# Ledger of designs, part 25: designed miniproteins, single chains, continued (3)

Each design is a single chain, and the fold is of that chain. pLDDT is the mean over its residues in the fold that is shown.

## One batch from the design tools (miniprotein)

Design m8834
Fold by ESMFold2-Fast:
Structure m8834 (fold): chain A 97 residues (1-97)
Amino acid sequence: MLSPEQIESARATVEEVGEYLRALDPDLPLKDAVPALADILLEKNPSLSREKALAEAQFMIGEVAALISLITGLSIDEAMELSVGEALEILERAARE
């Protein structure tokens, strides 16, 4: 059962990055999602350089993987092997508790 802090973290993460994750291919592994997420960030924020967008995307994917690790008990490396769709489902379910 999730702690109130884990539920709140899931809600915050879904609010901040959920729209970006939903725009990605749901079958894409999180570890492979960084370039595609960077492209979405550049479309939303055209003032960003590609280098900054890649760094922001890498940070966002890392935060998602870390939170899934806390929710599921998987290692961060194991969480990074999950598809974007699986990751989003885990976060959205946690956010609804």
Scores: mean pLDDT 82

Design m8835
Fold by ESMFold2-Fast:
Structure m8835 (fold): chain A 74 residues (1-74)
Amino acid sequence: MLSPTEQFLLDAAIALLETKDEAAVKTLAESLRGVPVEDLEAVAARVRAYLEAQGRHDVAAALDRVVETIKAVS
């Protein structure tokens, strides 16, 4: 099962894919300011594994954009 942080990243990726609202993702990334990049990447890797198991490659691409945005504001 996904942790709350993993679920949060998954929901953000789905929202970005559906709405294309990059400003909302940036605001979200600012709320995660101070999370170590290595912890973020570990959580993102687990969410990616979950998405690969589901065959959801479009959401995986959106997840990469969310993670890049969070790293850019860290």
Scores: mean pLDDT 73

Design m8836
Fold by ESMFold2-Fast:
Structure m8836 (fold): chain A 75 residues (1-75)
Amino acid sequence: IPAEDLSPSLQATFIFFLNMVGEPVNSKPGEPFSAEDLALYEKHKDAFEQLLKSLSLDVGKELAEDPEAKPVELP
């Protein structure tokens, strides 16, 4: 997920994630990232995307995924 495409709620989740892994962060949700926080995003974005997939599992799929449904988003 590009930093420019992060919603304020995703920014908040990312800031919380950085705090959990011990990285200091100065940006606030709803504001563009500072250069320092952009560097932190580049460093941690892969781990953050993995975390988001795990969270999406809980949030978006309590109804389980369809066993026969194919994702049309990504081949």
Scores: mean pLDDT 64

Design m8837
Fold by ESMFold2-Fast:
Structure m8837 (fold): chain A 75 residues (1-75)
Amino acid sequence: SSEEEEALKKLDELAEKVGMSEEEKERLRKGVKETLKGIELVNAGKEYTPTPEELKLMQEGLALLREAGKKVEAA
C-alpha cells in the first residue's frame, strides 16, 4: 500500500541520518516488512506463526531500530 511505501521511505531516511550501512538498512527493511505482514494478518483475524528465519529477521530489525532510536536521543 502507499502507506507502507511512505513508512519504508521514512525508515530509509532515518537509517541514512543515523549512518547505517546498506547491509544494515536491508536488514532493517526486511525486519519491518515481516513485522507489518504479521500485523496485517492479525488485523485480518488470521493466525501468524513466523518461521525461525522470519523471527530472526524481525529480531534483527528491532535491534537496529533500537540502535537508531538511541542515536537520535543522543543527538
Scores: mean pLDDT 78

Design m8838
Fold by ESMFold2-Fast:
Structure m8838 (fold): chain A 80 residues (1-80)
Amino acid sequence: KLEEAIEALKSPDEETRLKAVEELKEIALNSPDEEVRERAIKALEDAARYDPSERVRKKALEALIEIGVKELVEAVNKHF
């Protein structure tokens, strides 16, 4: 599904790109494969910076914030 979600971000349809952001967020939060998660995060970063729609950029940024919070919580749990 990672490749499908990345391809969907290139769709001319805004709703399709919004769905792709949701799918990439799910992959970044839940995939057991670190490389797959990193690729999903990079795709979200590209969407947050470069998507022509402010709605898509904002949604991608919100996804990145949520992913970052989860990574910080996991890091703290391993140190304490």
Scores: mean pLDDT 80

Design m8839
Fold by ESMFold2-Fast:
Structure m8839 (fold): chain A 77 residues (1-77)
Amino acid sequence: MARARAEEILARWLEAAARNAAGEARVAVAAATTEEERREIEREARAAGAEEIEIHEVTEEERELFEELLREARAAA
C-alpha cells in the first residue's frame, strides 16, 4: 500500500530531523521517483553539507503521499 511506504519514509525523515535538531549529524532523507531525480537530490544534499544521505526509490503516488504527510508533520510541529 502506497500510504504505508510513505509513512515509513516519513518516520525515517522525522528521525533524521530529530538528529539534525540535536546537532548529532547533518542527515538528509528524501524520496525520488527516478534515478535522475535521486542524483539531483544527492548532489543538492551534498552541497548543503549533508553527512548522511538516505534516498528512497518510490512511485509517483508514494511520493505525493510522502510530501502530503511531510507537510502535515511540519504544520503540526
Scores: mean pLDDT 80

Design m8840
Fold by ESMFold2-Fast:
Structure m8840 (fold): chain A 92 residues (1-92)
Amino acid sequence: MEVELEYYVPVLDPETSEPVAYIRVRVLTEEEAVPAVRAAVRDAALELAKKSAERALSDEEIEEFARELARRLAALPGVRSAEAEIVSPEEV
C-alpha cells in the first residue's frame, strides 16, 4: 500500500536559532520504504542545521538543497515521488 509522508525541515537563523523558513517535503512511498525515508530526511535536517549554523543561507542555496533532497528521496527503493518546496514559518 502506498503512503504519503509530510515533513518540515527547518532553516535556522545562525544568530537566533529561530526558523526563517521550512523545506516542506512530501513523499509518496511504499510502506516498507518509510524507515529509509525517515532516516534520509533526518540526515538532511542535520546537514541543513550544520550549514545554517555556519552562516545565513541564501534563497538560492535553500532552493538547491530542497531540489537535492527531493532527488535523494526519489532515488530510494520503494519511493514513487518526492517533492520539496520552501514555505514560510507562517504556513507551518
Scores: mean pLDDT 82

Design m8841
Fold by ESMFold2-Fast:
Structure m8841 (fold): chain A 60 residues (1-60)
Amino acid sequence: VLEASLKVGSVTVSVKVEGDEITVTISGAKSDEELQKAQEAAQLLTLLMQRQNELLKSLL
């Protein structure tokens, strides 16, 4: 499994990839602005994690 987390302001974004399932968790948002930035960061991180997972699968 692949899991990564990052902090955006006071918000923590965690992305977990298990096979074809992707779980994104966002916690600690204190403002709408922080939430939006965290959502954008989560989307970018998810794309990166999906790409890495595909590469790892190809190595088998």
Scores: mean pLDDT 77

Design m8842
Fold by ESMFold2-Fast:
Structure m8842 (fold): chain A 88 residues (1-88)
Amino acid sequence: AGNEWVEAKKPEAERLLATNSPEEARRRLALPLLAAIMATWKALLAATKDPEERARLEAERDAFAARARAILRELGIPEAEIERALAE
């Protein structure tokens, strides 16, 4: 589940924050996490045969991508890097 995945990654994130500045840690974590999340959406869509379920997942992915763009821009990540991560 999503909560279990977040909790499993929490110690890793805390370690990075302890050894790097908060800004460097955010930058280092943001793009790899986005790429991993987008890869998960791609796998779910590829496995989904029901057109209605597929349309729902595509809408959720697009909403997530829009929110991710806003957050990453606030973190000062270059637009080209954001679009590359979203395309993977």
Scores: mean pLDDT 69

Design m8843
Fold by ESMFold2-Fast:
Structure m8843 (fold): chain A 60 residues (1-60)
Amino acid sequence: TQAEIAELSKQMAEVQKKITDILLNKRAGKIDQSKADTEIAELNKELLELRARREALVAA
C-alpha cells in the first residue's frame, strides 16, 4: 500500500512535468496549439485518474 501510494505520487509528478513542458513549448510556438491542447487535456485526465487511485488506497 505505501509503495503503491509512492509510485502513484511519482507518476503524478511525471505527468505534471509533461504538462509543464508542453505549456512551455506551446508558449514558445514550437508545437501546434490544437495538438498541445489535446495532449494537455489527456494528461490532466491521467492526473485525475492517478489522484483517484491514490485516494482510494489511502481510504482503504
Scores: mean pLDDT 82

Design m8844
Fold by ESMFold2-Fast:
Structure m8844 (fold): chain A 82 residues (1-82)
Amino acid sequence: DEKVNVCNVLDYAYYQKLPFEKTKKFICEALKDPKFNGSRLLFHLSAGIDPKVTCSESEVESAIKKECDSDTIEKFEKLKKA
């Protein structure tokens, strides 16, 4: 499996209607773990496992705004407001 980037995690979370707090944790895991891949993301979600990594909201937001397109940034803002 290829490593998932923060934009892939956000797009997935948006379509799955994940809570914003859980979405931040998975984005943080993608930022901190160079081996984080799609199979690991799906395993954590299916097993109900929350990532043990911590990031500030500003760190997550900065990464999304730097790495992702405008459509993905809009999805981030919509999840934050939900």
Scores: mean pLDDT 74

Design m8845
Fold by ESMFold2-Fast:
Structure m8845 (fold): chain A 79 residues (1-79)
Amino acid sequence: SAAQQKNAATNALIKELLQQANEAEKAVENGDIDKAKQIIADAKAKVDKFVKDNNLSDETKQALYDDIATLEAYLEKKA
C-alpha cells in the first residue's frame, strides 16, 4: 500500500541519516571539518527533498529537522 511504501521510505531515510551522522562525527574526529559540513549539507538536502515530495505528519517533519539541527549544533561546537 502507499502508506506501507511511505513508512518504508521514511525508515530508509532515517537509516541513511544515522549513517551520515556517524560519517560526519568521524570526519570531525579526524579534523576534517569541511567534509563534515558537506555530509551535513547533503543530509539536510535529502530531508528537504523528502519532506517536499511526501505528505508527512507535522511530528515526522519536526523529528527529521530536529535530527539535522542536532548535527548542525554539534558541528558548530567543534568548528
Scores: mean pLDDT 79

Design m8846
Fold by ESMFold2-Fast:
Structure m8846 (fold): chain A 80 residues (1-80)
Amino acid sequence: SRREAVLRQLKALDEEIAKRSGLDPEWMKGKVRIVRDPETGEIKGVYDAENKELPKEEAEEVKEKLTKSGELGRERGAAA
């Protein structure tokens, strides 16, 4: 449950940061699933709604946008 709580916090933070960065979190919810390590928060994979791994270029683009926005959110406390 602790790891699940961390994943929920990371998801909520990513969604908040994505909104501020112009990334559509609703689009991501319906189309992609981000798998993160529950302890480190590192992105382990990006999958579509059918659990198929996204093409490397699309997965890297999503990772880059979330990582860049995530760093800004951690610096600014963007969840507030």
Scores: mean pLDDT 59

Design m8847
Fold by ESMFold2-Fast:
Structure m8847 (fold): chain A 97 residues (1-97)
Amino acid sequence: MLGAPPATEEQAREAEELREEIRKLEERIKELEERAEEIEDEEVKKKVYELLIKAQSLLLSALTNLDMGDLETARRDLEAAKELVEEAEKLIEEAEK
């Protein structure tokens, strides 16, 4: 009879790694939000905030999927959030010149 399989030590380790990457990315988002406050171009500032809000939403999704044991979806959501953060950082750097 089917019960949910217990997490292996490898899967528990992968989940811990993903949680650590999520925490690091959350800290990076916070730093980028503070830098975005200095942007004088309202359109660029708005675009940066939209990207960071989407990234935060994806990180929440990743944490939820980690709690459900769906490491694949959690990793996908984390990678998508990472791409949005990189786009936001690019826009901030262009606005700072």
Scores: mean pLDDT 82

Design m8848
Fold by ESMFold2-Fast:
Structure m8848 (fold): chain A 73 residues (1-73)
Amino acid sequence: GMELKELTERMAREIQEFQEYVREGKFDQAEEELENVKKIIEELRPYLSDDELTKIEEHLRELEKRLETAKRG
């Protein structure tokens, strides 16, 4: 219930901060935000199905690829 919602909202905020750091060219800070997202995903594991976890892990991989593309210009 409330716990899951708070974790999901926190994850959304960390992703927004990641996007801002990527836009500003602050790639070290963007990498730190990705690590924060990974930690939140671990906290979400007890609340989510395997299918939901797979989709979140795929979204995380897309964010990692976006960062690598941005670093190259």
Scores: mean pLDDT 84

Design m8849
Fold by ESMFold2-Fast:
Structure m8849 (fold): chain A 89 residues (1-89)
Amino acid sequence: SMQESLEYARQVARDFLLNAPKEELKEAKKLLEEAKKNKDEELVKILERRIELLEKIIEMIERGEFSDEFSALESEVLRLRVEIDRLLK
């Protein structure tokens, strides 16, 4: 049916938009495990915050919610990535 075809096309588009945030989440979770093993409490806190924001971004994409809140979360996730990169050299 036409409705089923449209829903499928929307799902493909969402899956495409989810690729980068999901890869970033996987990377952040790996870094978090390493930071915990190294007892780097500052890096752990920053990574936990970044993971929470990435999970919220993923949920918002899955729901098709692209508000000012979404843009603010994307900006904060980027800011935290820059901070993590500085701490890692």
Scores: mean pLDDT 83

Design m8850
Fold by ESMFold2-Fast:
Structure m8850 (fold): chain A 66 residues (1-66)
Amino acid sequence: AMSIAETIAAIAEAAASVPGVLGVDVSQRDGKLHVTVRAASEEAAARAREALSKVEGVAEVTGEVA
């Protein structure tokens, strides 16, 4: 199993792999991580949500467009 620090690092790496991602916010609920992505476009938000949902320990991904 991954540590919280390793999961956060994996989230940051996944987000950095998607062009147009401006940042991510991570919160913990019920022992699982919930991620909010800030993106430059709706397409970038959708791509980031797809990539982040594949990270172990991530329960939910929400996208916001700036």
Scores: mean pLDDT 79

Design m8851
Fold by ESMFold2-Fast:
Structure m8851 (fold): chain A 65 residues (1-65)
Amino acid sequence: GPALEAEKARAIARMEAAVASLDLSEEDRQRALDAIGRMRAATTREELEAAGNEADAAIVRGLSR
């Protein structure tokens, strides 16, 4: 529904900005971009949250190294 689409767009924009601004390894960047792709494809809140958590984990991993 419209609320999910608005939340999805906002979450994707934040994740894309983080990936663009952070010095991530190629592996961690690719993992984050793949997860962002799954966020775009998400049709349920559960799918969006799962993909978002995966993108966040890739970013956190990059920052921890």
Scores: mean pLDDT 82

Design m8852
Fold by ESMFold2-Fast:
Structure m8852 (fold): chain A 79 residues (1-79)
Amino acid sequence: SAREEAARLAERAVKDGKEGVKLLEEGDKTGDIQKINRGIGLVLRAIGDLFEASLLAPEDPAVKEAMKAMQEAGLKIEV
């Protein structure tokens, strides 16, 4: 269902977003350009997945929790 698909996209977005932010922080501290590039890629995919999830089921609790988690991770998502 659209709700189940949105929930799965939201869960993956949170996981990828957290991993991406961690890679960006580690890459910045060590000057590791490869970690920075990988972190950017994960963050962009996470934003895309969350955007798609919000279109499928904007009022779903899992989607709302994912948006909050991404904002708390320092990712500015315009809704």
Scores: mean pLDDT 81

Design m8853
Fold by ESMFold2-Fast:
Structure m8853 (fold): chain A 56 residues (1-56)
Amino acid sequence: SSIEQRLIASFDALIALSKKNPANRDQQLKSIDGIIDMLSKVDPALAKELAARAKA
């Protein structure tokens, strides 16, 4: 769906920002982990996809 694609794009942007800004890296990684954890309770398949993208 379009909303799912936009969510993935927003997540990819957050990952890119965490890699470019070492001063904010830990804070952004905590936010990313929180999003994945929240999604794992509602949509484990999407959470797994986002976790894989974060590791790449």
Scores: mean pLDDT 73

Design m8854
Fold by ESMFold2-Fast:
Structure m8854 (fold): chain A 80 residues (1-80)
Amino acid sequence: DLEAARRVLAESFRRAAETSEGAVGLADRAQAAVLEGDFSALPALRAAWLAIVYEAFYKRYKDKSYLEKAEEYLARAREL
């Protein structure tokens, strides 16, 4: 369930906000967990969800690489 996955990500963001040290590392670990999620039967939904996650990471950490990934997954979702 995407909502359950979003709750896990929200908790990861909350923990990152509480601890500035390793915040980027925590975001990268949360991102990997999202990428490894089983959405193989719903590729468009997975791509759209990853775009939302990467946009959230960009807003939180202000790393342009996350914005670029968000745009890439949005384009992929539109093609699927």
Scores: mean pLDDT 61

Design m8855
Fold by ESMFold2-Fast:
Structure m8855 (fold): chain A 88 residues (1-88)
Amino acid sequence: FSDAQIAAVRAETERRARQALLDAGASEDTARRAARRVGDLTGQYLQGRMTGAEFMAGVYRLQRELGLSEEQALAAVRAAMEVLAEAL
């Protein structure tokens, strides 16, 4: 993937994760912060800079740091997986 393609996937993941988190009852501040981190993790995964296990570890760390529910964390992961499936 080109840098432009990775940047586009990252940005789309951030947008969809933010929407999914808001729909799952996260506050706007929490949704914004979590979505940005999920976008960054998705970009690093596409760059080959992290494994799927490291991606999931990043999400669990994010859940603990931002106080996301299990449902909110899962919604953010699903948004990232949908964008990745569409990009591949």
Scores: mean pLDDT 85

Design m8856
Fold by ESMFold2-Fast:
Structure m8856 (fold): chain A 100 residues (1-100)
Amino acid sequence: MEEKRREVIMAGSELGVLAISAASLATVADINPELKEVGERAREVTREASEASRRVDEAAKGTPEEMEKAAKEGREVGERVREQVKEIKEEMDKVLKEKE
């Protein structure tokens, strides 16, 4: 039980860090009009990661089976969010380099 609870807490924490990363990218994009569409995607990714983190945190109060399922689902969302954050960073870098 304790080990499964740690796995759920870690998954939620990782999603929280990913949400902060996406929010930071959205903030940078908001100050540059050429990055408006990228900023909108970063805000969507932030919402997805934050919602997933909340669901995982709520599951940590449930049964061991709920914790295991939530940790697995949280990791899958985390993988998608990580990929989207990478794509956003690459697009921001490309737009900024073309402007110079």
Scores: mean pLDDT 80

Design m8857
Fold by ESMFold2-Fast:
Structure m8857 (fold): chain A 89 residues (1-89)
Amino acid sequence: MEERKRVFAQTVRQISNLLDKAGVISPEEFEWLKRELLELGEKAGMLETAREFIDTLERQLEEGETDPETLQQINDIIQQARQQLEQLS
């Protein structure tokens, strides 16, 4: 149980660092990211933390196109977290 929460917290930190540097996200990419974060948060038992993080991103990020390399890094982080959580099931 604690290991799942650790995986999710680390994932949030990594994504937060990448998006803090990017400063922008498109509405379509943000909707994708919200769905992925809510799914991971539910699997980790940290749905409230996921919602708080999404609210923080919505306030901090400007509307714009995120660099495709940054989006790929975020997707890779999400997929790695998903695999780690599945191994802990």
Scores: mean pLDDT 84

Design m8858
Fold by ESMFold2-Fast:
Order: C-alpha cells, then sequence, then structure tokens
Structure m8858 (fold): chain A 116 residues (1-116)
C-alpha cells in the first residue's frame, strides 16, 4: 500500500473516532506517525506532516478548542519541523515520538476541558 494513502486513511479514521473512542483514534494517529518515521523521502514526509497537522486542527476545532490551544499546536508543529530539518534517522524517531506524545496530551486535555 502507498504510505501517503495509508496515512490519509488512518487520519480520516482518527477524526471519525476521536469523540466516541479517543484511545482508538490515538491508535490510528500512532500508526500514521509510524509510517511518517519510516518515510525516507523528504517531500513525502513534509506532505504527511501537513496532513497530520490539518487532521489535528480539525479534531481540535470539532472539540471547540480555544485559539490558545490551536496556537500551541501550531508552535509545536513548527518547532518539530525545524528539528527534523537537521535530524538523522535516530533523532527523527525520537523527535516524532515526542511530537506524538505532546499532540496526544493536547487532544486528550482538550477533550476533557470541553466536555460538559
Amino acid sequence: MEKLERVKELLEKAIENFETDPNLALEYLGEAFELLKEEENTEVRLEMIKLIRETLLKILEKLGASQEVIEKLEELTKETLEKLKNADEKEREKILAEYFSKVSDILLTTLQDTSL
């Protein structure tokens, strides 16, 4: 299966499931991040990160996230992209794992804070 198409499929499933089963949605996001870690082509990797960012923004908007939370995600993504520019394969794995961990925390915290 083409990695980019699989990432798109996983991200759509994450959006669909986040409100009803956040653990399952995070599993789909985690699989997308594993494909991102395995991608050697810089152009394809950047497109994957762009799709992940757009997906995360859609989830946050659906959860009613504040502008401050959206800006935190944007800043985190920008910092991650900057770190990835000079990273070797091992550093890239660590950077992406840290990004996924921080993103997951933002999403779960937002879900908790916006629940009635």
Scores: mean pLDDT 81

Design m8859
Fold by ESMFold2-Fast:
Structure m8859 (fold): chain A 72 residues (1-72)
Amino acid sequence: SMLDKARKFLSSSDALHYIGGSTPGSISDPYSSIAEQLVEKWKSEGITVEDVKNLDASDIPQSVVNRAIEGL
């Protein structure tokens, strides 16, 4: 599912490295960088806001989901 793809991305070493490289101390939401990458990925796959709203987001931080929806 699309949410499974998002969970896979968040658990990847690339996602962790991206968060760490974003100077978390100066960012109010440490997941904003991950949300931005999810938006780009979902746009390339033709995923819409309606698709994201229909997913169970219990396994992904709500802040990441909200930021991604705002970017779609």
Scores: mean pLDDT 58

Design m8860
Fold by ESMFold2-Fast:
Structure m8860 (fold): chain A 65 residues (1-65)
Amino acid sequence: MEEEKKRIAEKIKKRLLEAGAKSVEVKDGEITVTWEERSIDVELEAGIAAIYASAAGLKLRVRYE
């Protein structure tokens, strides 16, 4: 379970970075994504990431610069 959560967290991190996130930090049980600016596309990607994180028992935190 712990190893599976780590794999899913890293996959979410990679997806968010590829979607244009400034930075993504992964700590056990928590993913923190920082976006340069708020937009509809950013909200959509954050929403998708939140659904996957929730399904895997992870918490997603969103920050804007």
Scores: mean pLDDT 78

Design m8861
Fold by ESMFold2-Fast:
Structure m8861 (fold): chain A 94 residues (1-94)
Amino acid sequence: MKSYLEQAIEALKEAKEALDRGDYERALVNLRTAAHLFEIALEKSDGKAKEYVEKALEAVQRAIDAVRRGDTEASKKYIDEAIEYAKKALELLE
């Protein structure tokens, strides 16, 4: 599970960098990759770690919706929230 969360965080960072470049298609690809990795992590998690992964996935869905409506600042905020929740889940796995 730790590997999936680490890969999801990297995908989220790449999505944020893509938004900074105005590359919305690459941002969406990386956000969808992060969502898929969080879904895999969610099936393998329980308790408090599962709760944080669920919150991270919700934040990624909000980031995708923000990109689709042209709100890059809201998308970046939701990406940062998803990274924070993913890091909290990782701390519970150490």
Scores: mean pLDDT 88

Design m8862
Fold by ESMFold2-Fast:
Structure m8862 (fold): chain A 71 residues (1-71)
Amino acid sequence: MSLEERLAALAGEYGPKIQEALDAGDWAAYFQHVADLNAGVAALYEEAGDTARAAAARANAEYYRAKAEAL
């Protein structure tokens, strides 16, 4: 499976969860799902050797994880 296909699969998994959390006003679930999506994206870019995009996605995952924990 290509990197693009695997990224699309993650978006398909987490997109509905993120939207459901937003529609429900569940900010904790929203931040958690955004963090989990970014962690998955980081792992895929790291596997592909794109260290810059992997680092950016990891930073986003940590940021949203911290937001979820601060609620």
Scores: mean pLDDT 89

Design m8863
Fold by ESMFold2-Fast:
Structure m8863 (fold): chain A 81 residues (1-81)
Amino acid sequence: SLGEKLAKEIVKVLPSLTPAELRSTLRYLKTLFPDKNILYAVLLVGKKLLPEHQELFDEFIKDLGIEPSERAKKLAEELLK
């Protein structure tokens, strides 16, 4: 899907961002990905790619108020390929 392709491009860009740009990008992800499964997958992948920013990603994951679905986990695996 277009959302999944956009998610893959966003994930590639995350490691090149400053901490301030990263936080702004994560706030904007809700607008980019109205599908919560895609949003959750991007956050899971970002957390694995940027272990130094674990707390930031955990903050946004907590704000979703849900456990990751199997769909989100599967999509995260696909985004890491």
Scores: mean pLDDT 81

Design m8864
Fold by ESMFold2-Fast:
Structure m8864 (fold): chain A 93 residues (1-93)
Amino acid sequence: MKEAVDEVVEEIERLAQKAREAGHTDLADTLLSLARQFRVEAEKAKTPEEIADVLRRVAGALESMAKLSPDPEIQAELTRVAERARELAEKLR
């Protein structure tokens, strides 16, 4: 579902705003770039399996960012969104 990708991207944009408010501007900029990239990839996806692939790639990127995050609260939120993206991908197939 393209809406599932949009939902996850909106969560990433919320996390970017939270990171920015916490003074982690580089992380916020990276999250916004990630959200924009995955929106573009979702627009090209034509099948549920292609949407699931986009969601799995989003989850992987968020998991990598969580490991590098200096803020435990942001790290936990990144991990939560990654888990949600994987859950949504699994429901598609």
Scores: mean pLDDT 81

Design m8865
Fold by ESMFold2-Fast:
Structure m8865 (fold): chain A 66 residues (1-66)
Amino acid sequence: SKLREALKKLAEYLKENNGKITREELVKFLEEAGIDREKAEKAINELGKEVLDYLEAEAVVSKLVG
């Protein structure tokens, strides 16, 4: 499952980065998962946050990859 693999990689990233991911890093993560950059940026920009926690990042990944 693409979603399961993406969520596993997201969890590993956050573990190494004190449970946080920046907007730019999440965009890159989604591009690597095959999501168009403009689509990723639009979804993340709607949250209005520069740094996201796991629950916020998981919601974006699940919406775009699931």
Scores: mean pLDDT 83

Design m8866
Fold by ESMFold2-Fast:
Structure m8866 (fold): chain A 81 residues (1-81)
Amino acid sequence: MEELRERARELERLSERYEELAKIADESAAQFRALGEAQPEKRAEYQQLADAATKSSEQMRRKAEELRKEAEELREEAERA
């Protein structure tokens, strides 16, 4: 019982880490967009970097949600037994 709860807590913590990484990626995307505005001649290059950061952020958030759902299932299993 305690083992399932501890595993759920580990997955919850990993989910939190992935959400933090997603926020960092979002901040990077915003910075690249701002740099594109400051340097219009390099706007296309900064747009590509911003798009890559946005995709990374989305992937990190999806991973966080998957981990959160796994943790929830483990918690339910622990309470059902």
Scores: mean pLDDT 85

Design m8867
Fold by ESMFold2-Fast:
Structure m8867 (fold): chain A 65 residues (1-65)
Amino acid sequence: MKEEILEEAEKFIREVKEKLEAMGYSEEDAIKKAVKAAAYYLQKEYGLSKEEAERIAKQAAERLL
């Protein structure tokens, strides 16, 4: 897995989580939604497969938890 893409996913998840929490989502729900958003972002931005994007997003979330 590319470390640079993983770090970008971590940053994306953190930013989306903060926005969702500001909207009234719980920390757990915010993280879950942020992970899904990150997977979609990685697919669009880097052309990753759905499986690769989901794997990277989950690994990034584990580093933040």
Scores: mean pLDDT 81

Design m8868
Fold by ESMFold2-Fast:
Structure m8868 (fold): chain A 95 residues (1-95)
Amino acid sequence: TPIVEVEIEEGEDAAKKATEAALEWIKEHGVPDVIVVMGSSTPKGIEMAKEAAELLSKHVPEGTKVLSDNLSGAEAMEAEMRGLRVAVVLLVEKK
């Protein structure tokens, strides 16, 4: 599964940065069936991934499903097991 890593510094707009990175990846590689936005398993990481997935869903083609997940990757694995083309946007929190 292709992984797009997005480094997020304190005070940055993670949703905007994730959206920009995902759209650039789509321009190079084509449109996936599912994009999974993954954050850390902390409450802040979970919320950040949710916010990024919500914003990204407004900017991707209508046929692309956008999901949020933590580092377990359960949603990404489920989608791949269904034979869907999956891309992961991984939010890496920097101190």
Scores: mean pLDDT 77

Design m8869
Fold by ESMFold2-Fast:
Structure m8869 (fold): chain A 64 residues (1-64)
Amino acid sequence: GEKARKLFDKYKNSDGLLSEEEFIKALQELGLSEMQARRIFDKYKDENGYVSEEQFIKAVEEHA
């Protein structure tokens, strides 16, 4: 949703992706613990260790 898109834009790197550290920070703003955020990151990350906007929106919709 709209809240997920705004959080993605706030934390995304110069390549338009979320690193593990920024993904954890974004999910913590939604009230998730660091442990929950790390577990979710491992589920949604790509092969290079980043989360795209599409995968981030899906993660937020399924977990927050």
Scores: mean pLDDT 85

